# Designs tried in a protein design run: designed miniproteins, single chains, continued (2). Part 47

Each design is a single chain, and the fold is of that chain. pLDDT is the mean over its residues in the fold that is shown.

## One batch from the design tools (miniprotein)

Design m5614
Fold by ESMFold2-Fast:
Structure m5614 (fold): chain A 85 residues (1-85)
Amino acid sequence: SEAELEELKEEILSMSEEEIEQLIEKLSSKIPPQTVKELKSAKSPEELLSVKLQLRAIEERASGNEDLADLLLGEAAKIYAKLKS
């Protein structure tokens, strides 16, 4: 549901730097080079949220949760589009 998506987005936004580092180590070779570059270049909370959503989507896809992964990538893409306009 939309409420469940918003709760999940708040959870993802609240991830600490340590949790993000652990997730990157776990996902390793599954992370696109562009996503790593975006994480290192993130200057705003919105840019950081977009990257965090991408990382969580990669984890969900690796776990077989393709629908949730696509939903999270869609949310990241919306943020990216807003930042580029």
Scores: mean pLDDT 80

Design m5615
Fold by ESMFold2-Fast:
Parts: sequence; C-alpha cells; structure tokens
Structure m5615 (fold): chain A 75 residues (1-75)
Amino acid sequence: SAATPEEEESLRAGVQLARSLAEKGHDASRLARGLAEFARRLGYPQEVVDQLQKAADSKDPKTRAQYLDEALKLL
C-alpha cells in the first residue's frame, strides 16, 4: 500500500512526539499503540510495526524510548 507523503510525515512526527514524551518519563503507551496501528494500515514493513508495538507494551519509559528510537531509524 502506498502511503502519501503527508501520512509518512504524520507517522514520523507522531513517533518523534512519543519518543520525546517517553524520554521525559511520560506514559506514551497509548500513542505508541496508535502509531503501530497507523503504520500497519499504511503498509509499513513489519519490523517498524513490531518496534512500535514493543514500545506500546513496554512498562519502562527508557525501554519505550529505545524502541521508538529504533522505529525512527527504520522510517
């Protein structure tokens, strides 16, 4: 599936926001879960979806931030 440039920018911006929130110790789990579903619907590689899902499922903000950082490297 072809994502539009606007959808790609929205996903990247969303992941950057979630990463920033997690770095500050905020619970970004719901945002990360929404981003995983968004990436899946846009047809992104499973590796991207998996990193976002791991971020959503993480209980530790530092670990969540690391998974979000890995997702950003793949975008």
Scores: mean pLDDT 86

Design m5616
Fold by ESMFold2-Fast:
Structure m5616 (fold): chain A 98 residues (1-98)
Amino acid sequence: MEEIERELKLIEELKKRAEELAEEIGTEEAKRLTELTYKSAEELIEEAKESEDENEKLLLLGIAVGLLGITVGVLEIIKKNLEKEGKLEELKEKKELE
């Protein structure tokens, strides 16, 4: 497979995962993070499309992959923190009832 095709496929997979996580979280912060990251990634993809240098194309797409990957990781941390807060609230309620 061509490396450019592989990076473009990975970008699409990461975009989809970020959207799924943002929807699961349901907060304005998660949505805003996803929108800002998408804009930055799209700029890198457009620069890659305009470049005639294969190595520059791969580098720009690789940076876009990295940026989206970091966003997915941050969204996963936000989701885990929200789950942890819910469990801590449940534990406080249980101690008040005993």
Scores: mean pLDDT 76

Design m5617
Fold by ESMFold2-Fast:
Structure m5617 (fold): chain A 74 residues (1-74)
Amino acid sequence: GGGAATIARATAAEARWAIANMPLSEAAKQELLALADRARELAARGGSTEEMARVAREMGRVVKAADPEGYAAA
C-alpha cells in the first residue's frame, strides 16, 4: 500500500513542479498529466512497483524531450 501511494504522489508532484518551473508546450503538459493520472490509476488498481517506476521514467523523458537544457539546469 504505502510504497505505491508514495511513488504516485512523487510522480504527480514532479509533473506539477515541471509544469510550474519549465516553459512546456500544452501538448507536453497534457502528456505529463496523462502519465501522472496513469500512475494514480495503477496505484488504485494494485499495479506493480515496476510499472510505477516506468511511468516516472517516461515523465522524465517527456520533460527532457520538451526542454533538454532547462531539464538539465533544474
Scores: mean pLDDT 68

Design m5618
Fold by ESMFold2-Fast:
Structure m5618 (fold): chain A 88 residues (1-88)
Amino acid sequence: STVDKQIALTERDIEELERDFEEFVKTYNPSPEDVQSLKKQLETAKKLLEEAKASKDPKEAMHLLIHAEATIVLARIQMLVMKKEVQK
């Protein structure tokens, strides 16, 4: 189904974000506050993915997956901004 394909894509996007986040922390040594902010966004994306998997309504599942993808994009933008601030 379209929902199953989107679940698979969102799972990969979360796994990639987790790897990029670990590398970001190692390379840039960001503030504890920035690390906590990014961790909270990762947890939110994971929660939305699990809620989408549990949903019996394809329309609701798709809305949750779109919200998870938006959360991932925002986390990536925040990491990019944080990288620029550290490179001062």
Scores: mean pLDDT 88

Design m5619
Fold by ESMFold2-Fast:
Structure m5619 (fold): chain A 76 residues (1-76)
Amino acid sequence: MKEVEELARELAERLRRIAEAAAARFGIEEDTAAFLAKVEEGIEKLIAVSTLEQMKEMLERLPREEAELEAALAAA
């Protein structure tokens, strides 16, 4: 039981950090708070519909996806 809550928290924290980095790179100065609020809602919904196995898979893939996203954002 605690494992699901722990993984959900870790996943949420990592997704929040990605969103913060993206907001900084996009120059979303005026609407940064609104953007982050939408991301938080998305994270809550994602966690609510995800199984323990799906959360583990996402956490394992996330570092690679972050690197790919960072490369894409740098190119934009």
Scores: mean pLDDT 70

Design m5620
Fold by ESMFold2-Fast:
Structure m5620 (fold): chain A 70 residues (1-70)
Amino acid sequence: MDELARRRALAALQAAVDTLTRLGLGELAPEVEVLVDDEGRVSVELPSSMPAEAAQAVRDAGQAAAEAAR
């Protein structure tokens, strides 16, 4: 894995876990997947059991952290 892509993925994962913990949904943290495509783009996959508002907050936090990791 490229170092930049790895840093962005780790930043996204950390932000997602932190957001879940803040929302009282830390039990769902192991179900969160951070994917990196062949272009280095980071995306966050969340369990379908997650409330829509919480899922949006986690995705927004992860995306912002990934972009800020440069």
Scores: mean pLDDT 77

Design m5621
Fold by ESMFold2-Fast:
Structure m5621 (fold): chain A 115 residues (1-115)
Amino acid sequence: MTPVEKELREEMIKILNEAYDKIVELFEKARQAKAAGDEEAYQKYRDELLSVVSELAQRLMEAIERHRDKLTPEQVARYRELVVRLTSEIYQAVMDDDLERVKEAVKKAIEELKK
């Protein structure tokens, strides 16, 4: 692993962990709102969850772009493919109200970034 790839991977892992913490918090708030019959609060937290996933995709793509000049085009393409695949899986898991699937997607991505 090159030093620049290590820096990018560590930054991506940090971004993923920060997003995952927010997703867990919002899932808990959404579940509490649903249990209380508060449909307005439930919808608000669901919308915030989708916004966090969109922000995660943007932050990861921006991290790749910041390191683009020190990466090969093939490396850039591979990291972008990982981001698209990961954020699509997280988005679908959020739509399905499946926090465990979000956790597994994040864990798998972090393991791939440690190779």
Scores: mean pLDDT 87

Design m5622
Fold by ESMFold2-Fast:
Structure m5622 (fold): chain A 89 residues (1-89)
Amino acid sequence: SEEEKEILELIEKALEELKPLVEELRASSGPKEEKTEKLLLKLAELLSEKTGEKRIVDLIEEIIKAIREKAPDEEVEKLGKQLLEALKK
């Protein structure tokens, strides 16, 4: 669908800007959790800038927190759905 195409294009553009951090994460042989969180926060900032949706940053921060605190999968899925909905706008 058109909406799916627009979301994918936004993600692809954000990932291009994050390519150096992605390459660093792939090359790393140590714990990747901190680097993954940093990458996700930068992705959130770029997506928020490109869409105008401040909510994207807040949602990704909440997802990171939920994962750190070992929240139930249902809570993480709920936040993920809210993130996808924010990206569609």
Scores: mean pLDDT 66

Design m5623
Fold by ESMFold2-Fast:
Structure m5623 (fold): chain A 94 residues (1-94)
Amino acid sequence: SAEDELKRFVTLVLEAVEAGDLERARALIEEFLEKAKKYYSKEELEEVIEDLEGFVKTLEEAAKKEKDPALKQNLLEAVEMLRELIKKLKEEVE
């Protein structure tokens, strides 16, 4: 369930970023944080944090290679939003 929810979340965030819909990306991130805080165990949160850190690294590499300035900026903003999510999730496991 948690793994399937994370995969769906990652897919929807990528679609929003590619569409330039950063408001939708932010809403998806907020919804995911609330769900994770309510339903995930500490072990599931640690696994989700690791997977999200991998996703952020992938987006940073994509942004570095991106030639479209608008998409590059959207990718960089998504990276910043996801880093904030990771920080908040780490606070839940402390």
Scores: mean pLDDT 86

Design m5624
Fold by ESMFold2-Fast:
Structure m5624 (fold): chain A 76 residues (1-76)
Amino acid sequence: NELLEKAQEELKKLGIEASKEDVINELIQVTLSLLEESENEEKKKKAIKELEKNQDDEEKTIELMIKIVEELLEEK
């Protein structure tokens, strides 16, 4: 699964080594932590709304979480 592999790579950049079974849960925790620490309130609100909008689409939710992690890490 390409999305799970991408999620594992992003988590590994943060020093988190997750199994394929744990990667989704770890990605959720990391995404929420980065959003909580973000000083860009408008970007944070948009990210949360986009995740909520796509909550029933697991594939899109995973893609969005990966994108959020990448973007928030690049701006810090």
Scores: mean pLDDT 74

Design m5625
Fold by ESMFold2-Fast:
Structure m5625 (fold): chain A 77 residues (1-77)
Amino acid sequence: DLDKEIDELEREERELKEEIKRNPDDIETLKRLIEVLEKRLKLYIEKSLGGMAAIVQDKRDEVEEKLKEILKKKEES
């Protein structure tokens, strides 16, 4: 049931976002969020929901860019 899997991933995303609010520089939590977003993207593509897939892809790209900025700051230190 793809809808159930999507609902479970949406719950995981909410929990990870709450954790990021508490620990904004937590690289592992950011990586987990990217994984959840990639799984949601795949499921939306399987459901042929191109609009929702595009939104999730953009969101994934934003989180990846933030992770890249954090990693760059640590490399400069």
Scores: mean pLDDT 81

Design m5626
Fold by ESMFold2-Fast:
Structure m5626 (fold): chain A 56 residues (1-56)
Amino acid sequence: DIVKEILEIVKTRLQANPSTTLQELIDLAETLADGANLSKEDKDKLIEEIRALHES
């Protein structure tokens, strides 16, 4: 599951550097999602998950 793989990469980035901004995490996820040819629906879901993760 590519969405889960990208989410784990984003989680790892945030854990390694808790000062990483939401926009930096979204930019990373969008770059990875575009490279993986994710659908708009999967990309939107990924961004929602990242927003929830950053707010935690």
Scores: mean pLDDT 80

Design m5627
Fold by ESMFold2-Fast:
Structure m5627 (fold): chain A 93 residues (1-93)
Amino acid sequence: MRTQTVEVEVELSDGTVLSGKLEMTFVSPDEVTLSGKVTVEKDGVKREGEASSSPFPVSEKEVGISVVIYNPETGKLEVIKATVKVEVDTSIP
């Protein structure tokens, strides 16, 4: 079983910053998924979100993720979509 980690730091067009460390899990020899917790910061307010991706090829260098966060002020779940840069190390068996 192969698991790697990727550091994520992405600023969205509205000034929201996503930061964290995602687990990269091989679902097949040629496909991986990203999952983990990220910090979502906007206007100095930090929240914790759950990030995930669909399976993507190990050759991919930019991957879409969905981050689900709970907003206690509105009582609603928010979904943030972002693109993160990845480098998959295929040399690990």
Scores: mean pLDDT 77

Design m5628
Fold by ESMFold2-Fast:
Order: structure tokens, then C-alpha cells, then sequence
Structure m5628 (fold): chain A 59 residues (1-59)
């Protein structure tokens, strides 16, 4: 991952967030909407986005 400022993190689109986690945008949308749960490897990436100051809303 690339270190992001809070402003850069907030400006990320859903597509860009999905790319950083290494999944399709559709898979990321499914996680946000509670239609699926991230696998262990993807969960690490999802948490990394949260730790970089990106708010990941629960659906």
C-alpha cells in the first residue's frame, strides 16, 4: 500500500479503494452493503484503508 494523507484518503473513489484492497469494485460494494464478508487476506487490506484514515462505512 501507499501512505495516504487524510485528504487523499477521503478523496478516494470506491473503485480506487477496491483497487488498493486488490478486489473488484463489485466485491468492495458487496462488503460495504453487508452482502458479503471479506476473506482473511482481503480483510487485512480493508483494515489498512481504515488505518490510513479512510472511513469505511458499514452498510
Amino acid sequence: GVALTPEQAAALTREQKAALVGVSQVTYIRWENGLDTPAARQAEGYLALKMSGVEVPAA
Scores: mean pLDDT 60

Design m5629
Fold by ESMFold2-Fast:
Structure m5629 (fold): chain A 74 residues (1-74)
Amino acid sequence: SELFEEFKRRLEEAKRLTRQAREEKDIELARRALELATELVQQSQFAPVSDEFREELRQAKEEAEEVLKELEEE
């Protein structure tokens, strides 16, 4: 499915932004990662994706939230 391929690509982008934010200590990148991951979680509720994939999206959002919190506490 083209939609699923787009979800996978955007999930990889969110994970990349989260890693980059932590490495560079860039709070703006962390906010962008969280925004993207949040949108993906919301869109996945009505998308033809597996429960396992929805769990990966939720975990990506949680990781972005943790990184943002870490950077805001510095």
Scores: mean pLDDT 85

Design m5630
Fold by ESMFold2-Fast:
Structure m5630 (fold): chain A 91 residues (1-91)
Amino acid sequence: KAEELLEALKSEDPEVRLKAVLEASRLEDREARLRIMTEASKSEDVEVRVEAALALGALRTPEAAEILRELVEDEDPRVAEAARAALRAIE
């Protein structure tokens, strides 16, 4: 459920947070996926934000593109590059 994954993203355990974003990327519900990935894009974990950028790119929606444009300015170059690659996937 989306609420359970959102709660897991707030866990003190970074492994739990990473697992939550990976599980969310496989959700069939595109609206729930966008919601969870929006929160994951704000994570303190670089790996979580990278996975969020990739999942947002797969959604190919204008809402996801807006979040990806913010992630292009991310402080970590891995996140910024993932966001640029994801934006190229959104025509």
Scores: mean pLDDT 84

Design m5631
Fold by ESMFold2-Fast:
Structure m5631 (fold): chain A 55 residues (1-55)
Amino acid sequence: HMIDTLKLIDQLLSMTDEERKEFIAELRKNAKTPEQKKFIDQLELTIDSIREIKK
């Protein structure tokens, strides 16, 4: 659970902004439940926060 989330965050941070947006959009398209969609939204917010801190 937690390990998979950390790997996903690391992958997203290694992507370009365009690649990351496309990847997240694909995750949302494949999300089957509201819970999965909320997780993806939270993931995007987390990545954006990390990027803001590193500015």
Scores: mean pLDDT 76

Design m5632
Fold by ESMFold2-Fast:
Order: sequence, then C-alpha cells, then structure tokens
Structure m5632 (fold): chain A 74 residues (1-74)
Amino acid sequence: DLLERNEKLMEEIGKGVKELVKLGKEEEARRILAELRKRVEEAAKAPTEEERMRLAVEAGEEAVRELRKAIEEA
C-alpha cells in the first residue's frame, strides 16, 4: 500500500527534522527538505498516478536516510 507507506514516511521525516533542529542543525534539515521537495516535484511529472506515488515514496525514503545520517553525524 503506497499511500500507507507515504504516510509513515511523512511521520518519520517530521521526527527526523525535529531531532535535527533540537541538535542545532536546522540548516541541514532545511537542505534535506529542499532536496525532498525537488524530488517530489520531479516525481509529479510521471505519466501515471501509480508511478508518481512510487517515485514520491522513493524520494521520502531517501530523505529519511539523509536525516538519519545527519543525526548520526551530530
């Protein structure tokens, strides 16, 4: 279920952003969110709803990975 995966990814992204901000890395969090936005905008160009959702989920998964790495580097 791509919709459920996307909802869980949004929750994880929100948690990661809050954690980075608490660690004083607000600029890093902002950069990761800007990259996510760019990837989601690119995903929106895909020809089918299924493909758009799949690419959006992939973008979210990448953002979660980048947030985890930034937190570990803190």
Scores: mean pLDDT 82

Design m5633
Fold by ESMFold2-Fast:
Structure m5633 (fold): chain A 91 residues (1-91)
Amino acid sequence: ARELIEEAKEIAVKAAKAGSISEEEIERHEELMEKIGEIARELAAAGRYDEVAEIQALLAEASLEALKADPNATEEEIARAEAMLAAARAA
């Protein structure tokens, strides 16, 4: 899951910095997010909630990094992302 999240983060950061990405990059990001969601659902079904929490924390970190890379991101959006990351880490 970590490698998929890292790749999704790289695409999101690129989009945030550039303001746009290719249709292929959008499709790849959507594919990665779907695969990550499937892994999280399977782990939850198996009762592996610690691993689900780790995935949630990694996704929250990725979202925050992408927001910080976006010159149009508001302080409120960044604060919400920081709160989500704090909540994910407080498992």
Scores: mean pLDDT 79

Design m5634
Fold by ESMFold2-Fast:
Structure m5634 (fold): chain A 95 residues (1-95)
Amino acid sequence: SELEKLYEEAYAKALEEGEKKAKELYKELSKKYGLESLELEALAHIKVGEELIKKGEELLKNAKTEEEKVIGEAYIKAGEEMIKKPLEELKKARA
């Protein structure tokens, strides 16, 4: 129960962190290339999602407690979810 609560909280925080970073990256890319596109927004979310997965994997590798493992797993899951929707959108745009 307590570990489940920790996972849900860590997952929500990881998604919030990721969404903020993805929006910032998308704004930077939109300004740099002088365009707004769903593909560019999707690429920003995929890149940030991959960074969250890497962070979670590093947390798991260095974990010494069950709590640290749960946080690492939450970051991996958050990164995977951030990639899923943008990847589906890119497939539809290119199909």
Scores: mean pLDDT 85

Design m5635
Fold by ESMFold2-Fast:
Structure m5635 (fold): chain A 90 residues (1-90)
Amino acid sequence: MLERARELLREARRLVEELDLSEEAKENLRAAIELVEEAIRAAEEGNEHKAVVLVTAAMLLAIGAEIEDPRAEEAARLIIEAARAVLEAI
């Protein structure tokens, strides 16, 4: 599942750069991607509690980006799916 999470984050990062989004939405989506990347590292280190906290924060940022700019929906969905993949791995 962590490999799946990494694949979803690569696709999300590509969409964030290619989509015509507000700067605030892009900033929130990039922050969410970084938090899921940190959660993957925490999960690999066996720190499940840290992974859960980071994933929760990432999901909230992704939802916030979609509220700020509805065009962020697909990128936010990929980040949330990556976050769920991390939770399934631990």
Scores: mean pLDDT 89

Design m5636
Fold by ESMFold2-Fast:
Structure m5636 (fold): chain A 82 residues (1-82)
Amino acid sequence: MEEYAVQLAEELGIPVSRVRELLRAMREAGIPVTRGRIIFALEMLKLGYSIEEIVERLKEIQEGRSLSDEMLELVLKLQELQ
């Protein structure tokens, strides 16, 4: 999964160091590192969100909480990157 995250980060113009920090934060928070979660998290990094904000949003998704309108726009934008 790290190799996939690094490749996607390069496509999005995100520094590899930021990606590794994000993946570490996700693992430490007990969030499963899946392809969909990586795509979501890296797009958030691209938009200028902090790693802490990204981790909190991923926790909300895992707990079945409703996404904010801002987060829904991010999810929709990810579909355009295909």
Scores: mean pLDDT 72

Design m5637
Fold by ESMFold2-Fast:
Structure m5637 (fold): chain A 73 residues (1-73)
Amino acid sequence: SEREKVIEKINKLLDEAYQSLEAGNLDEARKKLFEAEELVIEAYRKGLLTPEEVDAINRKLLRLLIELRMKES
């Protein structure tokens, strides 16, 4: 379904952001996190995600964003 595909893509972007952070590629990590955030917003607007699913994804995004900001400091 479109819903399953978008969730898979979001998870892939978050995984790629994590791998980029682990590799010290902060620019790539930032790009992947931005892409994931945009996709979450678009998917929520289309009614593909519940508020609970958005909250769960946003918790993962926030953890990665905090790690990114700590590595940029």
Scores: mean pLDDT 87

Design m5638
Fold by ESMFold2-Fast:
Structure m5638 (fold): chain A 129 residues (1-129)
Amino acid sequence: KPIEEVLTPAQRAAVRAAARDYAINKLGLSPEEADRVADLVVELINAVLAAGKLTDEVVMPFLPKIKSPREVPLFIGALALAARLIGQPLSDVEIKSIADYFSTLFGEPISVEDIKEAEARLAAALAAV
């Protein structure tokens, strides 16, 4: 069964554009990588909103789609935004724990500052629609 589309077309377009811009201009991703990650961010946010909960069952299908540590700040930023939108905001400790998980997985440090900036940019794009 396809996941319910909770985000409006305008909201999807705004979030996708913000994610793509951040991926290229801040994270140094190629246009092709940025398009893939922007689509991933939109589908992750929609999946969490459609489920109304942040659980391993909802999030784990997206983990194999992350291909480099440079994509991680946008992924965690999107997760943090979606969590806030369903009234279950992630604490700073939880954000750091998720960042540390990916840091161990990729062997590279993940910036909590980049995660928070990504969340803020996605939130601002959504609020502007």
Scores: mean pLDDT 86

Design m5639
Fold by ESMFold2-Fast:
Structure m5639 (fold): chain A 71 residues (1-71)
Amino acid sequence: PKLSLEERKEAIDEVYQLYKEGKLPEEVFYTTMKNMVLFANSREEAEELIEYLGKLGVPKEKLEEIKENIA
């Protein structure tokens, strides 16, 4: 089953925490974030997830890279 928007935000929070603790490589973190956005239930949900990543402190340059990968 697909994750809800709330479940995706919760997963992002968990993965971001692991990344900040040094338990997750940067490449794995960004790949996970791209997949969370790419497999969102709608374009609108994908855009909301990108905004959420920005609120967590993901750099604008990385957010733009993720945006370019949305279908």
Scores: mean pLDDT 77

Design m5640
Fold by ESMFold2-Fast:
Structure m5640 (fold): chain A 64 residues (1-64)
Amino acid sequence: SIRELAVEAARAGLAGTAAGLAEADKSGVLSDQEAREALEIGLRSGDSAFGARVVGELMRRKGA
């Protein structure tokens, strides 16, 4: 389902956020809920780089 969230980010024009979510999917470190919250932040801000940073920070906290 994180893969589906990455596709949704890409369709919304958030290419950086989509790439971050795709990496999170491959790592298996984030829950679906954490990934969804990061996507929602990216969508609300309209800032792909900010969404990518949120994903990266969540992954770092989980030791990824």
Scores: mean pLDDT 82

Design m5641
Fold by ESMFold2-Fast:
Structure m5641 (fold): chain A 71 residues (1-71)
Amino acid sequence: MEELRALIAEIGRLLEELEKTKDKAEKEKLMQEIQALAQAMEPAYLALSPAEQAEVERALEPLSERAERLS
């Protein structure tokens, strides 16, 4: 769970940076980093209990909404 919390926090920081940048190349780079972190989360997420998965989903929901607005 700790590793997932750290990855979620990192995704949040990258999304904040993405929201602040206006440079297309920088946005593309940040989106690639967010994508890589999301992929890295999958094995750890699948190993969690349903209650822990629900906690992760609640934490990711606002971040997913922010990413959707930027895309």
Scores: mean pLDDT 77

Design m5642
Fold by ESMFold2-Fast:
Structure m5642 (fold): chain A 83 residues (1-83)
Amino acid sequence: LNIKKTIELKESGAVAKILESSPDITIVEVTIKDKDGSKTDEEIVKTVEEIAKKLGGSKATIIDTEVDEEKGEIIVKAGIYNK
């Protein structure tokens, strides 16, 4: 992977920050806007999978999910497999 910073999904309003990158796995923190609390688990998974595709990854695994109600954000920590 040649990406070392931040990835933005314009359509979904999600921003991914790369926390750690190795040849086998990239750890990302994905911030998803959810101002009205309406985001479904399926929409969260889809957003993480779109980040994985942008990173050239074959599979994504959600490690942790936190809801920041004050900011109206869902924060997802995910591992993206590079093979």
Scores: mean pLDDT 74

Design m5643
Fold by ESMFold2-Fast:
Structure m5643 (fold): chain A 100 residues (1-100)
Amino acid sequence: SKEEVKEKILEVLDEIKRLLSQVPNPAIRERGLAALDKLKTAIENDAPVEELLQAAREFRLAVNEAIDEMIKAGRTDLAKELVEKVRKLDELITEYLKLQ
């Protein structure tokens, strides 16, 4: 169960990585990808809850910046997909935390 939730989180993070790689602003793209990598590492290494929550918070800030950039660039379909994947990720992280 915990292993299955962890695998689903990693799958969603890979999908989000594909979307973030399409962000037209290089600085915002790099920030989003860096925050995603930190969150992915925290999940893979079963980091303490406090470290995981901090990585998730940093990821949320970076992803919101990326979503705003996608909208400004007229890539609303990409922004919508990213929002959906982030919502799914939040649900999975909540389930993961219940299993600790």
Scores: mean pLDDT 89

Design m5644
Fold by ESMFold2-Fast:
Structure m5644 (fold): chain A 66 residues (1-66)
Amino acid sequence: SDAEALRRAEARGQAAMQEVREWIERGSERAVQLGRDVLTGQGEDPAAYSDEELVEYLREMLESSK
């Protein structure tokens, strides 16, 4: 079922997001790099942001689930 496949994909996505939240909480360089990738994917310039701003942006994006 489409709903079943979507729920399975969401569960996988949530597990990956939980790992990313761990990186954010630890202040990991992986969180900084992911924040840059996310901004670049949205057409933003990551060079305009500090490492702390990149991590904070990534956290907010995950909370918003947009």
Scores: mean pLDDT 75

Design m5645
Fold by ESMFold2-Fast:
Structure m5645 (fold): chain A 73 residues (1-73)
Amino acid sequence: SHRDEFLRREAEREVETIALLLHYKRTGKLGEPTEEDLREAREIVRTLPPEELLPLIVDGSVLLLEEAVRKVM
């Protein structure tokens, strides 16, 4: 569907956001995602059903905002 194609394209733009979420889930800490986190995020975007990508983008975006606030304070 067009919605599924849109969600996958959005997730492809948000790989770093998903990688930040994976880093946080693995370490329990805010921080820069590793190359391994980025590799895993790219694989998730390629393989996960589109409906499962939206929650990852949302959760990662919240963490990205928290990391941005941390860096400017």
Scores: mean pLDDT 81

Design m5646
Fold by ESMFold2-Fast:
Structure m5646 (fold): chain A 90 residues (1-90)
Amino acid sequence: PETVKIEITPELKEKILKALEEFEKEVEADDGLGEIIEKAKEVIKNAPEKVELEKSVLEEPVFDEVDYDKLLAVGLQVLEKLEKNRKEKE
């Protein structure tokens, strides 16, 4: 299977965690998403510096409380939203 290598630095972890907080605010009407966001935060906090994810998981992130790769992919997708807010910075 094809995988994508992603480097998760402490700075990137902080950015993903902040993005997940913003995402939770956007989806406040869905109580199930709150639990998944909490699990995603836990995965991000404990993630190693380097991870490999399936391309399909990154392209179609789905919520799965027991799949660390899927939770990490969700965090990365939410980070993209934060990146749009900071597009004027490096």
Scores: mean pLDDT 63

Design m5647
Fold by ESMFold2-Fast:
Structure m5647 (fold): chain A 101 residues (1-101)
Amino acid sequence: MSEKELRKQFNLLLLDPSASTAARARALKTVLENEKTPDIFLDAVKKMLELGISVSTIARYLAKLYRLPDPAERVETFLKVLEAESKEEAIKILEEGASKL
């Protein structure tokens, strides 16, 4: 899937206030069907939101991380985000993870 298509799916899931519950559930299912550890994904997204990272910024980094050839690099990035204590630290972790593309 292209970065543009992934970004669209994450924006639909996280940002589109007009999206029906069914449409959001389908987008989430498509994303989670590619995740062996969906709990880590959800916890990482929750942590990013708690640290004050905007939904559009989260969607941008998630789109890049989902294009990584090795899913383990994405999971490692999510685990590091869970340990982040500031927005700046979390963004640095996300940028370092995304740069492995």
Scores: mean pLDDT 71

Design m5648
Fold by ESMFold2-Fast:
Structure m5648 (fold): chain A 79 residues (1-79)
Amino acid sequence: SEEKIAEIQKLIDEIVSLYAEIQKAVKAGDWERAKALLAQLRKKVQEIYALIAQLPPADKEAMTQKLEEALAEAERKVS
């Protein structure tokens, strides 16, 4: 579904933005905010995987790679 692929791409963009917010909270020493934002991040990642699982095989592989690449890039910025 084109609608599902669009939703997945939107959620991937949201998690990238969320990583930037987490980094700001960590640098500010706001660990309460950082923990809350990390919980939101984990929930969104799970939602993306659930949507990917509903896709045809070709789209499933492509979207999984895109998610994993986005997560790896975002984690490098936080670490």
Scores: mean pLDDT 82

